# Designs tried in a protein design run: designed miniproteins, single chains, continued (3). Part 11

Each design is a single chain, and the fold is of that chain. pLDDT is the mean over its residues in the fold that is shown.

## One batch from the design tools (miniprotein)

Design m8350
Fold by ESMFold2-Fast:
Structure m8350 (fold): chain A 56 residues (1-56)
Amino acid sequence: MEEEKLERMRKVGDEAYRKVLEAIKEYHTNYTEESRKKLDEVIKEANEKMLEAAKE
């Protein structure tokens, strides 16, 4: 029941989390406005994907 939902959230979360970590590394390396905007976008997308996975 909840196990199937948790599996979906975990898979979506793993992908989103990895992208967020990469964006964070880029921001820490460059510390530019572009890197910050990219980080914000990746976080926003990650949140949206997690919310969609949780909605079901």
Scores: mean pLDDT 75

Design m8351
Fold by ESMFold2-Fast:
Structure m8351 (fold): chain A 103 residues (1-103)
Amino acid sequence: MDRAGQAISEGIRKALELFKEAEEYINSLSPENQKVARKAVELVKKEGFKTPIDEILKKVAEETGKSLSYVRKVAKRVIELVKEGYRAIGTGFEEATKIYEEE
């Protein structure tokens, strides 16, 4: 695999590890808190990983009827892990693009 392919592969590998950590964290929560955390994951996927965490948390609070402070306590870690996973993929592709532009 060339350097560009290695950058992409590393980004995907890191993303899969972060997504697995997020799923394991969600599964460690109470059933009520799992619903809040899964809604947060859904909104990160819908709104995109560049959307600020606070904006996603506000939308989770609105859709679940929970307070913002409650949602932040339950879902902030999950949002951070999922956003970092998508960012890792994006960074891998960006690094690959730079390698091809310089060659």
Scores: mean pLDDT 79

Design m8352
Fold by ESMFold2-Fast:
Parts: C-alpha cells; sequence; structure tokens
Structure m8352 (fold): chain A 125 residues (1-125)
C-alpha cells in the first residue's frame, strides 16, 4: 500500500546504513546511465535526476523523488525521439520506480505509457 511504501521510506532514511546503501545504489545507477547516455541533454537530465533522488534520501522529502521521476521521464522521451528505444525503456523504468515510492499514481501511469511506447517501437525496429 501507499502507507506501507511511505513507512518503508521513513524507516530507510532513519537507518544510517540503509540510507548510505541507497545513496550508493543511486550514485552507481546514475553513473551507469550517464555513461550510456546517447546525447549531452540526456546525460544532463539523468545527472539531475540522480542528484534529486539522492536529495530525497538525504532529506526524507518524497517530492524530490517526484522531481527525479519527471527528469527521468523527460530523458526517456528524448531517448525515444532519438530512436534509442532500449535507453528510453531503462529511463522510463527508473521514473516508474521513483514515482511509485513517491505515491504519484498519475506520474506512474505517464511513465508506464512511455515505457510501453518505447517497447513497441523496439519490437517494430
Amino acid sequence: SLDDQKKRFQDLVNNPQQKENAIRSIQALTDDLVARATSEEIRRLVQQAGDKAIEGIETGDLSKFVEAARLYLEAARLALEEGRYEMAILLAREAIGLALIAGDKELVEEARRLKEEAEKALEEA
């Protein structure tokens, strides 16, 4: 449930070891996606998304996860426009994950639609 997700997030940010592990995981993911980015604009958006996700963990502010998810969704849209369907799928998946943790159902649905569009485009390519 949304309340269970919020509780898990609060438990995570109140546990120093879990918080550190979460930040390291976000940093590693961001670095991987930045290295794989197909344009400077996608790289910039991914780096900003990673920074916002880390800020969310550090401050316990779920609105930062909404900001991060929106940045990933923008990057995914650009990747789709560039014909980089696998990148678009990966970026949309990250947007879905962050939006789910934040409890933003509308953003989850928007990101899922973009992921499905990218998956269909990849299948047709």
Scores: mean pLDDT 87

Design m8353
Fold by ESMFold2-Fast:
Structure m8353 (fold): chain A 84 residues (1-84)
Amino acid sequence: MEKLRAELEAEAAKAEEAFDAKTDEERLALPQAAIDRYQQRLELIETLGKGEATTAAKEFLTALYTEHLARAQALLDEVKAQLA
C-alpha cells in the first residue's frame, strides 16, 4: 500500500514538473506520460482473474488509478490552458 502510494505521488510530482519545464513540448509531455502510464495500468487490471479476492483487488486498483488518471488529465488541461 505505502510503496504504491509513494510511487504514485512521485509520478504526480514528475507530472507537475510541467509547470517548471522550459519548452511547450516538455510541459505537455510530462502530464501526457503520466496519463499513458495510468491508462496502461488500468488495462492490465482488466486482465486479472476471476474470484472474490481478485474482484476486491480489481475494484481497489481501478479506483486508485482512475483517481490519479483524472488528476493527471486535469493537470494536462491546465497546462494547455496556460499555453493558449
Scores: mean pLDDT 73

Design m8354
Fold by ESMFold2-Fast:
Structure m8354 (fold): chain A 92 residues (1-92)
Amino acid sequence: MSFEEKIKKYIKEIADTLEKLRRGEISPEEANRRLTKILGQIALTALKSGLSIDELVELVKKYMEELGFDEETIERIVEAVKSYYENLLKSL
Protein backbone atom coordinates (compact mmCIF):
# COMPACT_ATOMS: atom_id res chain seq x y z
CA MET A 1 0.00 0.00 0.00
CA SER A 2 1.41 3.42 -0.98
CA PHE A 3 1.90 6.15 1.66
CA GLU A 4 -0.87 8.15 -0.10
CA GLU A 5 -3.29 5.20 0.26
CA LYS A 6 -2.30 4.83 3.95
CA ILE A 7 -2.89 8.55 4.65
CA LYS A 8 -6.23 8.44 2.79
CA LYS A 9 -7.25 5.39 4.88
CA TYR A 10 -6.40 7.29 8.10
CA ILE A 11 -8.43 10.33 6.95
CA LYS A 12 -11.39 7.96 6.39
CA GLU A 13 -10.83 6.59 9.93
CA ILE A 14 -11.04 10.20 11.24
CA ALA A 15 -14.37 10.60 9.38
CA ASP A 16 -15.69 7.34 10.88
CA THR A 17 -14.57 8.32 14.41
CA LEU A 18 -16.26 11.75 14.19
CA GLU A 19 -19.46 10.18 12.77
CA LYS A 20 -19.58 7.64 15.66
CA LEU A 21 -19.07 10.49 18.16
CA ARG A 22 -21.89 12.50 16.48
CA ARG A 23 -24.22 9.44 16.74
CA GLY A 24 -23.32 8.92 20.43
CA GLU A 25 -21.83 5.46 19.69
CA ILE A 26 -18.54 6.39 21.40
CA SER A 27 -17.67 8.78 24.24
CA PRO A 28 -15.71 12.03 23.72
CA GLU A 29 -12.85 10.38 25.67
CA GLU A 30 -12.83 7.33 23.32
CA ALA A 31 -13.05 9.63 20.25
CA ASN A 32 -10.05 11.65 21.52
CA ARG A 33 -8.08 8.42 22.14
CA ARG A 34 -8.81 7.15 18.61
CA LEU A 35 -8.10 10.52 16.95
CA THR A 36 -4.77 10.86 18.83
CA LYS A 37 -3.70 7.40 17.56
CA ILE A 38 -4.80 8.13 13.95
CA LEU A 39 -3.07 11.56 13.90
CA GLY A 40 0.14 9.95 15.19
CA GLN A 41 -0.07 7.27 12.46
CA ILE A 42 -0.54 9.97 9.76
CA ALA A 43 2.54 11.89 11.00
CA LEU A 44 4.65 8.70 11.32
CA THR A 45 3.64 7.51 7.81
CA ALA A 46 4.66 10.90 6.34
CA LEU A 47 8.03 10.91 8.14
CA LYS A 48 8.79 7.30 7.10
CA SER A 49 7.86 8.20 3.49
CA GLY A 50 10.08 11.30 3.39
CA LEU A 51 7.22 13.83 3.15
CA SER A 52 7.86 17.36 4.42
CA ILE A 53 5.34 18.94 6.79
CA ASP A 54 4.08 21.18 3.93
CA GLU A 55 3.57 18.18 1.60
CA LEU A 56 1.71 16.31 4.37
CA VAL A 57 -0.54 19.34 5.07
CA GLU A 58 -1.46 19.68 1.36
CA LEU A 59 -2.21 15.94 1.08
CA VAL A 60 -4.38 15.95 4.25
CA LYS A 61 -6.30 19.06 3.09
CA LYS A 62 -6.87 17.49 -0.36
CA TYR A 63 -8.26 14.20 1.00
CA MET A 64 -10.39 15.89 3.68
CA GLU A 65 -11.89 18.22 1.02
CA GLU A 66 -12.56 15.19 -1.27
CA LEU A 67 -14.37 13.46 1.65
CA GLY A 68 -16.56 16.54 2.31
CA PHE A 69 -15.15 17.78 5.62
CA ASP A 70 -16.07 21.34 6.58
CA GLU A 71 -13.38 24.06 6.54
CA GLU A 72 -13.24 24.41 10.36
CA THR A 73 -12.69 20.64 10.84
CA ILE A 74 -9.98 20.65 8.12
CA GLU A 75 -8.16 23.53 9.89
CA ARG A 76 -8.31 21.76 13.29
CA ILE A 77 -7.08 18.39 11.91
CA VAL A 78 -4.29 20.08 9.89
CA GLU A 79 -3.04 21.91 13.02
CA ALA A 80 -3.13 18.62 14.99
CA VAL A 81 -1.22 16.77 12.22
CA LYS A 82 1.42 19.54 12.12
CA SER A 83 1.82 19.31 15.92
CA TYR A 84 2.25 15.50 15.82
CA TYR A 85 4.74 15.73 12.93
CA GLU A 86 6.83 18.40 14.72
CA ASN A 87 6.78 16.43 18.01
CA LEU A 88 7.94 13.22 16.26
CA LEU A 89 10.69 15.15 14.42
CA LYS A 90 11.94 16.68 17.72
CA SER A 91 11.97 13.18 19.33
CA LEU A 92 14.34 11.84 16.64
Scores: mean pLDDT 84

Design m8355
Fold by ESMFold2-Fast:
Structure m8355 (fold): chain A 86 residues (1-86)
Amino acid sequence: LVVKPSAAALEAVKQLPADKRKAEAELLVELGLLEQEELNDEDKVVEKIAQVQQELIEGNSPEITAKTGLSASEFQKTLLEHLAKL
């Protein structure tokens, strides 16, 4: 199941600095969760980041596991390591 991002999740992502949002989106492209051409579409970037965050929290992340081969905890660790370099 793919969970539709809530308004609160979308707003939380919009509050992130633009450079951090871009870096997270680039990681999602590298992991196959977002298309490279979508990086220039701010709305798609915000929506995908919010969707990924919500799916990890709710344990409803089959697409993430299928595309990345990572468990929810492994994916979160990878994301935190990437963001820590900013």
Scores: mean pLDDT 70

Design m8356
Fold by ESMFold2-Fast:
Structure m8356 (fold): chain A 89 residues (1-89)
Amino acid sequence: MSPDLQEFLERARELLREAEEALKKYVEVAEDVPEEIVEEGKKEIEELRKRLKELEENPHPLEAFLELLEEAEKLLEKLKELLKEVEEK
């Protein structure tokens, strides 16, 4: 595997781990947790994990890895903003 590809895979794994931790903490600290937000968060994390596994097992163009990284970063930002809103109240 190329060094860039390996780095992108490691970055994607780290982003998904941080997203899972942010969602877990959001559920733990929020008094009223909207079921919809939790369900959507879990669903998006699972879909990105499935795509990451598919990219690891099958040869894909670099663009597919960059797209996954962008989506993982956006998900993490959304979950971190949700966590900030409940921690600042």
Scores: mean pLDDT 76

Design m8357
Fold by ESMFold2-Fast:
Structure m8357 (fold): chain A 67 residues (1-67)
Amino acid sequence: MELSEKEAKGADAAGTLASIRTGTRSAAEVVEAFRAGDPRAREALRAGAKQAGVSEEQVLRALEESA
């Protein structure tokens, strides 16, 4: 799947915001917490995606690629 430069940048920024909000050290920890069903990680991902104007799926993908 292809992301435009703007969408990729937005997803990366949202991923960084999610890491800050969850208090994790890395994108990998945010992804792991989200997969484990951590409500804090889910909320951070949702908020970051909404703020960046991208989908939650795009943020998750960017975090996985950054991990």
Scores: mean pLDDT 66

Design m8358
Fold by ESMFold2-Fast:
Order: C-alpha cells, then structure tokens, then sequence
Structure m8358 (fold): chain A 83 residues (1-83)
C-alpha cells in the first residue's frame, strides 16, 4: 500500500528529525561542559562551581544522546518495514 508506506516514511523522517535535534542539544551541553572546564582552569576562585556545572551538563548531554539513539533506532525500524 503506497499510502501506508508513505506514512511510515513520514514517521521515520519525523523520528530522524527528533534524533538530529536531540543530537544538537547534546552537542550544546557537551560544548558548555568543555567551556566551563576551560573557565575553571582560568578562574580558580569559582572552579568548583564551574566543574559541578560541567559535570551536570555532561550528564544532560548523555541523556539527550540516548534519546537521539532511541529515535534513530525507531526511524531505522520503520524504514526496514518499507519494502
């Protein structure tokens, strides 16, 4: 059924777009973590707070990467169902 295949491909595309969005969010948090770690080296007086923020941002990056992986997997499963 052409319409059913079209619907699955559209859903797969939506999941790929969500995965890409979450990847970009993860990249942003990882960049922020690296920035905060670099600032901690230059500013010893606030280094502890900056490293704590970096650790938190790194944990968020990992969470969003996991979400991206899950949506990429769902997209691939839908593509595999299309003949």
Amino acid sequence: MEEEKKKLLEEAKNFQELADRYRKIADGYRASAEGNRALAEKHPEVAEALRATADYNESLAKQFEKLADEYEKRAQELIEKVK
Scores: mean pLDDT 86

Design m8359
Fold by ESMFold2-Fast:
Structure m8359 (fold): chain A 65 residues (1-65)
Amino acid sequence: APVTRIEIEYDPEKFTPEEIGQRIADAIRAELARRGLPPEQVLVTVTFEKREDGKIFYVVELEPL
């Protein structure tokens, strides 16, 4: 099954840590619902990436088990 990758930009001037956490949770929930996948059958990996231009992204990877 294909791994789904979602990239969420984090601007600390625009979002609090709580707000970005909620956006990540909402994105995961929406993708699971869209695909009809139960959360117990998906490996969720969240990584923090700082790009060369100084932009910060949270990368969410959803892998069906």
Scores: mean pLDDT 80

Design m8360
Fold by ESMFold2-Fast:
Structure m8360 (fold): chain A 55 residues (1-55)
Amino acid sequence: MVDQARQQAEQLQKDNKKAALDQGLSKKDAEKIAKRSPDVEEATKQAKKLAKQKK
């Protein structure tokens, strides 16, 4: 009976990863951000910070 929670988590990770990739992060960094972020906005903020920091 965990289907909804699992689907939601998987979709959130996909959306977070896409948001991070849109900020110019590498695929690996985007996946890390996606797994750690509770939502797309936070993923975008973390991705921006990481993209800036890699410089």
Scores: mean pLDDT 75

Design m8361
Fold by ESMFold2-Fast:
Structure m8361 (fold): chain A 66 residues (1-66)
Amino acid sequence: MSEEEQKAIEEVERLGVRGVLLAEEGRLDEARAVLQKLQAMKEKYADNPEISEAADKAIAAVEARL
C-alpha cells in the first residue's frame, strides 16, 4: 500500500471518529457534513477497495449514531 493510500485511510478513519462524536453530542448538521465528506472520499477512491471499504465502515458508524 502506498504512503498516499495509507494517509487517505487514516483521514477516512479520523473523519469517522469525528462524525460519531459530533452525532453523540447532538451536533447533527456537523455530523451530516462529515458524512458528506466520507461519501465524497468513497466516490473519489471508488477504484481503491481498501480506501472504499474504510469509507463504508466510517459511513456506517456515523449513520448508526444519527
Scores: mean pLDDT 84

Design m8362
Fold by ESMFold2-Fast:
Structure m8362 (fold): chain A 76 residues (1-76)
Amino acid sequence: MVDEKEVELAIAEIKAAVSLVAYRTAKRQGNEEEAKQALKDAAKYYRKMSELARQLGDTELAEQYEADAKKLEEEV
């Protein structure tokens, strides 16, 4: 049976993906404020994914997600 934290990680991954789609859509529409908010949301979910991956014992995945979050934060 799937661990509850694995479900939380999957939900965070979906939310991060949705936020990145929102960012791209906002940029196409010229909405810079909405694009910035979408990047902030994506970074927040990547940080949560990193924490959940670490709790699940996947330190390599956690470090990758933390690096991705940092890159997104630098773009905001």
Scores: mean pLDDT 84

Design m8363
Fold by ESMFold2-Fast:
Structure m8363 (fold): chain A 118 residues (1-118)
Amino acid sequence: AAEDIKRGRELYLEGLRALSNEDYERAVELFRRSIELLEGLDDELLARALLNLGIALYELGRYEEAKKAFEESIKLAEKAKDDVLLIVAYSNLSRVLKKLGREEEAAEYLAKSQQLKA
């Protein structure tokens, strides 16, 4: 458990580095491996890994997969009452919903993000 959390965190940080370098395919690989190790062990880091997986998938145009990753991140963040993570996750879900032509749903999630900032 402790070794899996440590390795999951290391993979997550490498994934963030790949994102900053715009190596989106590598970021997806690293975040997916991080998620496998963190499931059931660290919900906070799992939620962040899912959020950043969604961002990398969005940049690759993999919008349905990005949507699922953001929705999973939101479920964990809502359970944790992590308003900071929810603000970012709702904003990103709104962006992907626009790419999928779901304008009404996109507006609803953008409003949820804005309401948490108030």
Scores: mean pLDDT 91

Design m8364
Fold by ESMFold2-Fast:
Structure m8364 (fold): chain A 68 residues (1-68)
Amino acid sequence: GAATAVEASDIRVEPIPGGSRATARVTVTYADGTSEVTLVEAEFPSPDPEAARRELERTIARVREAVL
């Protein structure tokens, strides 16, 4: 269905063995008044946590583009 809002919350970035991981809780609200909550994760095989955060932000932007 067509979404009316996409909201990201609880954004976290953590070092992991062999790289970095960024996570967020994404809430998608639909035109019928229903909502879905999913965890979005991005990992990057680099110790730079900023790289994982940038990939997470790109993923969230793509979700907004696809459903809004």
Scores: mean pLDDT 79

Design m8365
Fold by ESMFold2-Fast:
Structure m8365 (fold): chain A 78 residues (1-78)
Amino acid sequence: GIGETLRYRREVGEEEARRVIDLLNSIPEGRPAAELLERLVRQGRIVEGLVRAAELANSIPSLRPAAEEARRAAERAL
């Protein structure tokens, strides 16, 4: 991403991602999605991480509410 643009939005995106990671880790089946999101956040790919975590979680019915939270978080991080 563009460094100047990310400087102001990075903290907001990281906070949103931490909330989603915590939510996914509270559900045993959410661990793979949480690990994927953590890795992409470490690379600065926060919005991509949230979208991919949402897609992975949405494939598991018990994780559907967490997938919706992740999608909403991605929209706020944009």
Scores: mean pLDDT 79

Design m8366
Fold by ESMFold2-Fast:
Structure m8366 (fold): chain A 109 residues (1-109)
Amino acid sequence: MKLTKEERDEAVKAFQARIDKELAPLLAQASNPEFKTALREAAEARVEYVKASLDLQAGDPNARERLVEALRRLAESYERMAKVADNPELQETFRRRAEAYRAQAEALE
């Protein structure tokens, strides 16, 4: 499936707006500053992941490198969230997501 540049830009803009709306109440409720930092970094990396993924599908040769970097940042952010979460079930969820993103990054190298 091949999107135009205009369609890709619009999709990224819509995704960014959705992430901003989701992030605001989570940041307001979070008390741990390390968790807030990791949550912001994960949100930024998610936007970069979507942008790079769409650009890769459109044939941008530099997009794969950007996608790998975004996946590594996602893995790192989720690893930090796992370490600061005080709920064992939530720690396991974040750890699994970090492992999945890291595996995806390695598969693209």
Scores: mean pLDDT 82

Design m8367
Fold by ESMFold2-Fast:
Structure m8367 (fold): chain A 61 residues (1-61)
Amino acid sequence: SMPVLSKEEAQALVDLARELLAAEPDASVRELAERIHAETGVPLLVAEMAAHDVVLERREA
C-alpha cells in the first residue's frame, strides 16, 4: 500500500530533492531517491516519486 503524505510533507520531500539535485546535477532519479530515503526515512518508492517530479521540472525549465 502507498503511504499517504500531507501536502506539507510532500512539498518538503520535493524541496529536499531540488536541493540535492542542485548540489549534484548529474544524479539519477535512483541516486536522488536513495539519498532522500537515507535522510528522511520515507519509503524508497515515495522518495523515487519526489525525485522523478524534480527531474521532470528541471527538463521543462
Scores: mean pLDDT 77

Design m8368
Fold by ESMFold2-Fast:
Structure m8368 (fold): chain A 90 residues (1-90)
Amino acid sequence: MKTKAANLVTAAGIQTTAAILYIEDFGDLENAVKAAEAARGSFEKAADLLPEQRDAIVAHADRLVEAVKNGDTEAAREAMLAGIRASKAA
């Protein structure tokens, strides 16, 4: 269970990095939002495996998608890191 959650969080991190790249290097908001929604899906699946951290992970995943929709790559990066940290909380 823990390993599956960690793999999903890793996938969310990769998908968020892709979203940031679409904005910063390509100005492609459509593909950035698709990548951010994929990242949110991965975080939500991880949160379902981590019930004690679920609300925190989901809140950060939602903030990530909104940051990407606004083209705010720094807020997106912060939300990603916060989601990853929440997933590792004891």
Scores: mean pLDDT 86

Design m8369
Fold by ESMFold2-Fast:
Structure m8369 (fold): chain A 55 residues (1-55)
Amino acid sequence: SMERRRRELLNRLRRSPNFDDIVRRRQEKINKLRDELIKKGSSQGTINKAINKFR
């Protein structure tokens, strides 16, 4: 399960002083990708599929 792997990764990162920065940077990348696809007139399905690549 990808959710289990994600939880394991998050637990390891919580010990890092950069944890909040890592989370913020990933969210910034997702937001930029979403905005770019919206500007191109992409469908909601295409946007969701692209965002899922970052999970």
Scores: mean pLDDT 72

Design m8370
Fold by ESMFold2-Fast:
Structure m8370 (fold): chain A 87 residues (1-87)
Amino acid sequence: TLYKLTVDLGNLPDPKKAGEEIVKLLKEKFPQLKSISAEVTSETSARITIVTDSLELAVQAGNTIIDYVSEKYPGAEVNITIEELPD
């Protein structure tokens, strides 16, 4: 079973930079994740997408993003969705 974590970030001063920083952080902390990507969705928003075969890793990655964004971008909006991908 694969899990997809989608993190939508809003109210960012530089969504491209924020996305790049988060991807780097996740690659360093969770090298076992199947894929990590970031895309800019507007002038102030970005989406982070993570795929993993571990629900626990998806949750830990999501918490890591929340902690990072809360500390680095205290005014940012965060919305997280976890879904099971079809086998």
Scores: mean pLDDT 86

Design m8371
Fold by ESMFold2-Fast:
Structure m8371 (fold): chain A 72 residues (1-72)
Amino acid sequence: SLEEAVERFAKLLNLSPEEYEALKEAIEEFVKSINYDMEKLETAAKFINLLFENHPFNVSLFKSALKYLKTQ
């Protein structure tokens, strides 16, 4: 389901409740755009985790990363 895919993505990214609430709508759009493809979801999570490995968490950058991944 959409809810399960969104929750799994949030868990893979270790999002706080506050971060999750701020990103929920953007993540829902992303999950729908990849047709619930779990391989693409896991690849996206790895990309985003790597992006934030040496940078503080930033909601705008996160949303930009999701937009980029949607066009690939």
Scores: mean pLDDT 82

Design m8372
Fold by ESMFold2-Fast:
Structure m8372 (fold): chain A 115 residues (1-115)
Amino acid sequence: AAAEARAALAKAKEALAKLKESTDPEEREEYAREAIEALRKAVEVSTDPELLLEAARLALELAQIVENPELRKEAAEVALEAALKALKVATDKELILKAIGLILAAIGIIIDLEL
């Protein structure tokens, strides 16, 4: 499970890097979808709060750089899900505070997109 979560995070990082390098809107949307899929997989298979926080952080970064509002919302929702799961399994005060910060950031993006 942890190895599968790490592999999914590596795929998300690769897709995000390719997205940042591309100037083609259609290609950028495909890389964004690949990153979202990989991040969802990481959240699904992980119960490690540090890996879940990394997934939330990557999803928030994706939400900030994608132009498509629907993909931005999907990325923010994945960030929220990852951060909430991290909060549920975290026992360290530092990890709990990081999860709360990421939850608030994700909610802010979702609210902004719906207003």
Scores: mean pLDDT 88

Design m8373
Fold by ESMFold2-Fast:
Structure m8373 (fold): chain A 76 residues (1-76)
Amino acid sequence: SEHEKLLEELKEEVLKFNEELMKELGNKPMSAEDMLKLAEEYEKQGKERMAVVFYAAAGLLKAAESFEEALRERRR
């Protein structure tokens, strides 16, 4: 369906962004939980723009993961 395609595309974009960003920072790609921790740290530092970016990325990744789990449950 169109919704499945959009969520998959969003997940791929978020993962690519995470991979490229972490490679540029010299670190490994981050999980959604790692992104949330980093967002909270930036928020504490008053770097609201960076915090919002990581909160949004974590939210999109979690939404895509939840969708994949729902599909697995329906197929098994």
Scores: mean pLDDT 70

Design m8374
Fold by ESMFold2-Fast:
Structure m8374 (fold): chain A 73 residues (1-73)
Amino acid sequence: MWEELREKAEEAAREGDLETAIELYDEAFRKAPSLEEAARILRKIAEVYEKMGRLDEAAAVRAWADRLAATAA
């Protein structure tokens, strides 16, 4: 269930396990029922990268999310 994966990712991020949070969000992304939900999950991954100080990777993931959302429209 992708919602459970999202909640586990949020908990991992809160505990400082940012790498685990990214892995859980990636799994949720693969199980997303639509491109719109997938784009939303990618934005969550970008937020985790920002918390890690990996701003270049965060920007790249946000760009990917934006492209997916545009394709879904």
Scores: mean pLDDT 81

Design m8375
Fold by ESMFold2-Fast:
Structure m8375 (fold): chain A 61 residues (1-61)
Amino acid sequence: MPDDETLAEKAVKGGGEMGKAGMPAEVAGQMARDDLLAAGVSEEFAEEAGKRAAEAAKKAQ
């Protein structure tokens, strides 16, 4: 998507919020990846954003 940067930032913020809610980092990353794939984002981009979301969730705990 033309807004890959915006999507990545949103995924990271979402991961952080999930982490604050007590969601495991692995689960937060998986959800972010699946949401991006459902939105039509490429698999490679979705995997990278998912990893960043997992890191954000881990930092938020």
Scores: mean pLDDT 75

Design m8376
Fold by ESMFold2-Fast:
Structure m8376 (fold): chain A 65 residues (1-65)
Amino acid sequence: MIKVEKVFVNGEEVYKVEFELDGKKVVVYLTPEGEVLRVLVEGKPASPEEAEKAAEIAQKAVKES
């Protein structure tokens, strides 16, 4: 279950991708070009390893949408 939304922040279009990883809520913010801006796990910054996996999932979801 992956949810992809387009949101506007200060007039710029950003993708917000929400899903569950390891039983925890993950939110990834990406530019339209797929650059990862932020990765949050349960509202807190993810570890480097979790951030990398979450970013890959989010980038794929945005590209496939």
Scores: mean pLDDT 79

Design m8377
Fold by ESMFold2-Fast:
Structure m8377 (fold): chain A 111 residues (1-111)
Amino acid sequence: SSNTITKIVQILQKTLFPNKEIKSSISELTKGERQKIFEFSHAILAFIEKDPNPNGFSLLDYENNEKLEQLLTTLYNKLNLITNDIIEEVAKILSLDPSKVKKAIEELKNL
C-alpha cells in the first residue's frame, strides 16, 4: 500500500541519510537519495536470490518510480529471508555499519 511504501522510504532515509531531512514521498527524493535507497534494497534481494538482477530489477531502474516501489514491495515481502550473514555482506559492499542495517531491517519488520 502507499502508506507502507511511505514508511519504508522514511526508515531507509533515516538509515542511509541520518543527517538529512526525511522526505514524505518517493517523488521528493533527490536522484542520489533514490539511487542509494534502490542500491540498498537491490543488494539485499540479490543476496537472498543469489542473482545480480533479483526479480529482473537492474540498478539502472532507480530513476523509475514504479520500479522503485515494486522493488521496495518485494523487499518488504521477503524481510523474513534476511539473515545476519546477508546484513553483514550488504553492509560491507555498501560501506555501511552492520548495526544500522540490522536496525533498519527490524524497523521494517515492525511495519
Scores: mean pLDDT 86

Design m8378
Fold by ESMFold2-Fast:
Structure m8378 (fold): chain A 80 residues (1-80)
Amino acid sequence: GAAVAAARRAGAAAKEAEEILADPNATPAQLAAGRITAIGAGITMALAVARDPAALPVALAEAAALTGEARAIVQAMLDA
């Protein structure tokens, strides 16, 4: 459904944020943009889960596939 698709798209955005946040040469502006993207992805996943419980296993799998700061941000948004 739409909520499951939204959770998957948010996972893709979070993966892009992960690449930025893992880059040791990232500028402060790039790091800020990556963090904002990860926060937005986590919120989108949380809202998808609230709308449709079928989105929960998708959101959890997408979050578990992340590493580092992006995973921490997305997980915090899901746990809120």
Scores: mean pLDDT 87

Design m8379
Fold by ESMFold2-Fast:
Structure m8379 (fold): chain A 98 residues (1-98)
Amino acid sequence: SSSFCSDSPESIERSFSVLLSIFNSPAVPLNEKVILLNLFLNDLEKTILPCIPLMNIEKKKTLIEKLTELKTTAESVNAHPKYLKKIDTVIEELKKEL
């Protein structure tokens, strides 16, 4: 719904911030970081793609930046290539709309 997507960009930004905060924490074991990342990435396309047409340019640019950071983090923990491809797909869809 349009209401969901109106709230969704801010919720997505908060989710990215929490995930990146967890990855920056030396107290969280690497195996737990990988599990959380994989769970997040499994729902990435499902959560973000439906809302892209309803996002303003500012939100799209912010999400591209957050996704780029997430990709770097995923690469550093040797995440499966399928997840890296999901991130790339969403970034490219966001870029088409800029």
Scores: mean pLDDT 73

Design m8380
Fold by ESMFold2-Fast:
Structure m8380 (fold): chain A 75 residues (1-75)
Amino acid sequence: SLLEEAKKYLEKAAEAAKAGDAETAARYAQQASDLLSQAGMSKLAFEVGTAIGTALQAGDYETAAKIAEEAAKKL
């Protein structure tokens, strides 16, 4: 399902963020956001994409990983 794929990409985004790979984390977060939008969860898609992106731009990889993990738990 779209939600199970989104969850998998959020988990991958969290792992990339923990590894300090902001580019890979942002890419996976964007893929998760796109899948959430396709599933009709446009508000969560925007919130997740924006919050993870902001944390990564700030160099706060721990917060980016936590946001991705918490979003995955909601799916």
Scores: mean pLDDT 86

Design m8381
Fold by ESMFold2-Fast:
Structure m8381 (fold): chain A 91 residues (1-91)
Amino acid sequence: MATLRLKFVGSPERAERIAEELKKGGLIKSYKVEGKELTLEFTGSAETALRIARRLAARGLIEEAEIVNTGRRYTREEAAELAAGDTEYGV
């Protein structure tokens, strides 16, 4: 399983709504909202976690992303750049 930690821009309620939608879609197993940080535990691969991080960055909803299990970190700009060059498959 992959764990994604995000520095969220906006309200905690908006972060919770996004996490709940991902959970209902079967993409995440659990989540935590801690102030401006949103932690998502994905049921699938690190690639799924990265794809979701890229979507959120492209929408201006996150400042930073970290794939905890791999130790990789991405800035909002890096994640948004990847999202701009890639169409999301199967989401």
Scores: mean pLDDT 68

Design m8382
Fold by ESMFold2-Fast:
Structure m8382 (fold): chain A 85 residues (1-85)
Amino acid sequence: MEEIKRKFLEDLIEATRKVTEAIEQGDLEKARNIAKRIGEESELKEEMDYYTSRILTTMILAKEAGHDVRELSEAMIKRLQKELE
């Protein structure tokens, strides 16, 4: 796997974990700031911004609908980890 793709997937996994944690805590400002920072620090900024925005929106809507955002996050992370293999 190309190093840039590996780093992208690792950063996306970290973003998913941190955004989910902030949303579980009810800190939407922290969740938005985490997504923005990881996007800005990525070598694939446009792609990272797209995916982190999608994750942020999905987790917020899931929490508002009464879903377990931790279970959703763990499922997403597992799929991303499989892509790293």
Scores: mean pLDDT 81

Design m8383
Fold by ESMFold2-Fast:
Structure m8383 (fold): chain A 84 residues (1-84)
Amino acid sequence: GMERVGQLLTRTFTEAAGRLYELGDLEGLKTLQEYGDKALEALKAGDVDRAIDLLLKAADEVPEVQEILRRGAEEARRAAEEEG
């Protein structure tokens, strides 16, 4: 259910944040955190599509972790489709 999507999104944001921290990209970390907070709010509201959309928008704004975020969004979308 929603728990699996939430775990996948949390894992994805954590992996992306770790990468940006290693690169010293503090502006990217701030942008990622802002999108992560909004995605968490969307998940609490039950809006999985909005949470995934926010992850994809973060990918467009933070190119250094774009592949991590896009992969995470696809995994979360598949998990949501298997449970819906």
Scores: mean pLDDT 83

Design m8384
Fold by ESMFold2-Fast:
Structure m8384 (fold): chain A 78 residues (1-78)
Amino acid sequence: SAELEELVRRALERAREMLALLARHRRTGEPLSPEELALLREQQAFLQEVVDTLLENNDFESLEALEKELRRMEAELL
């Protein structure tokens, strides 16, 4: 559905933004603020909600594509 496609897109966009924060921390040694840590927790919770929604809809192809892209982003940015 268009709604599920939008959720996956938003999850990937948020994941990339959060991985960029983690990459900055690793590169510069600058500690993450409490607010940035809270945002990371919120994004992780949102990603879990998207995964659960895909599982409830038996959309295993989108789930596999999401997991593969997340692993690629982690390897690229971290």
Scores: mean pLDDT 82

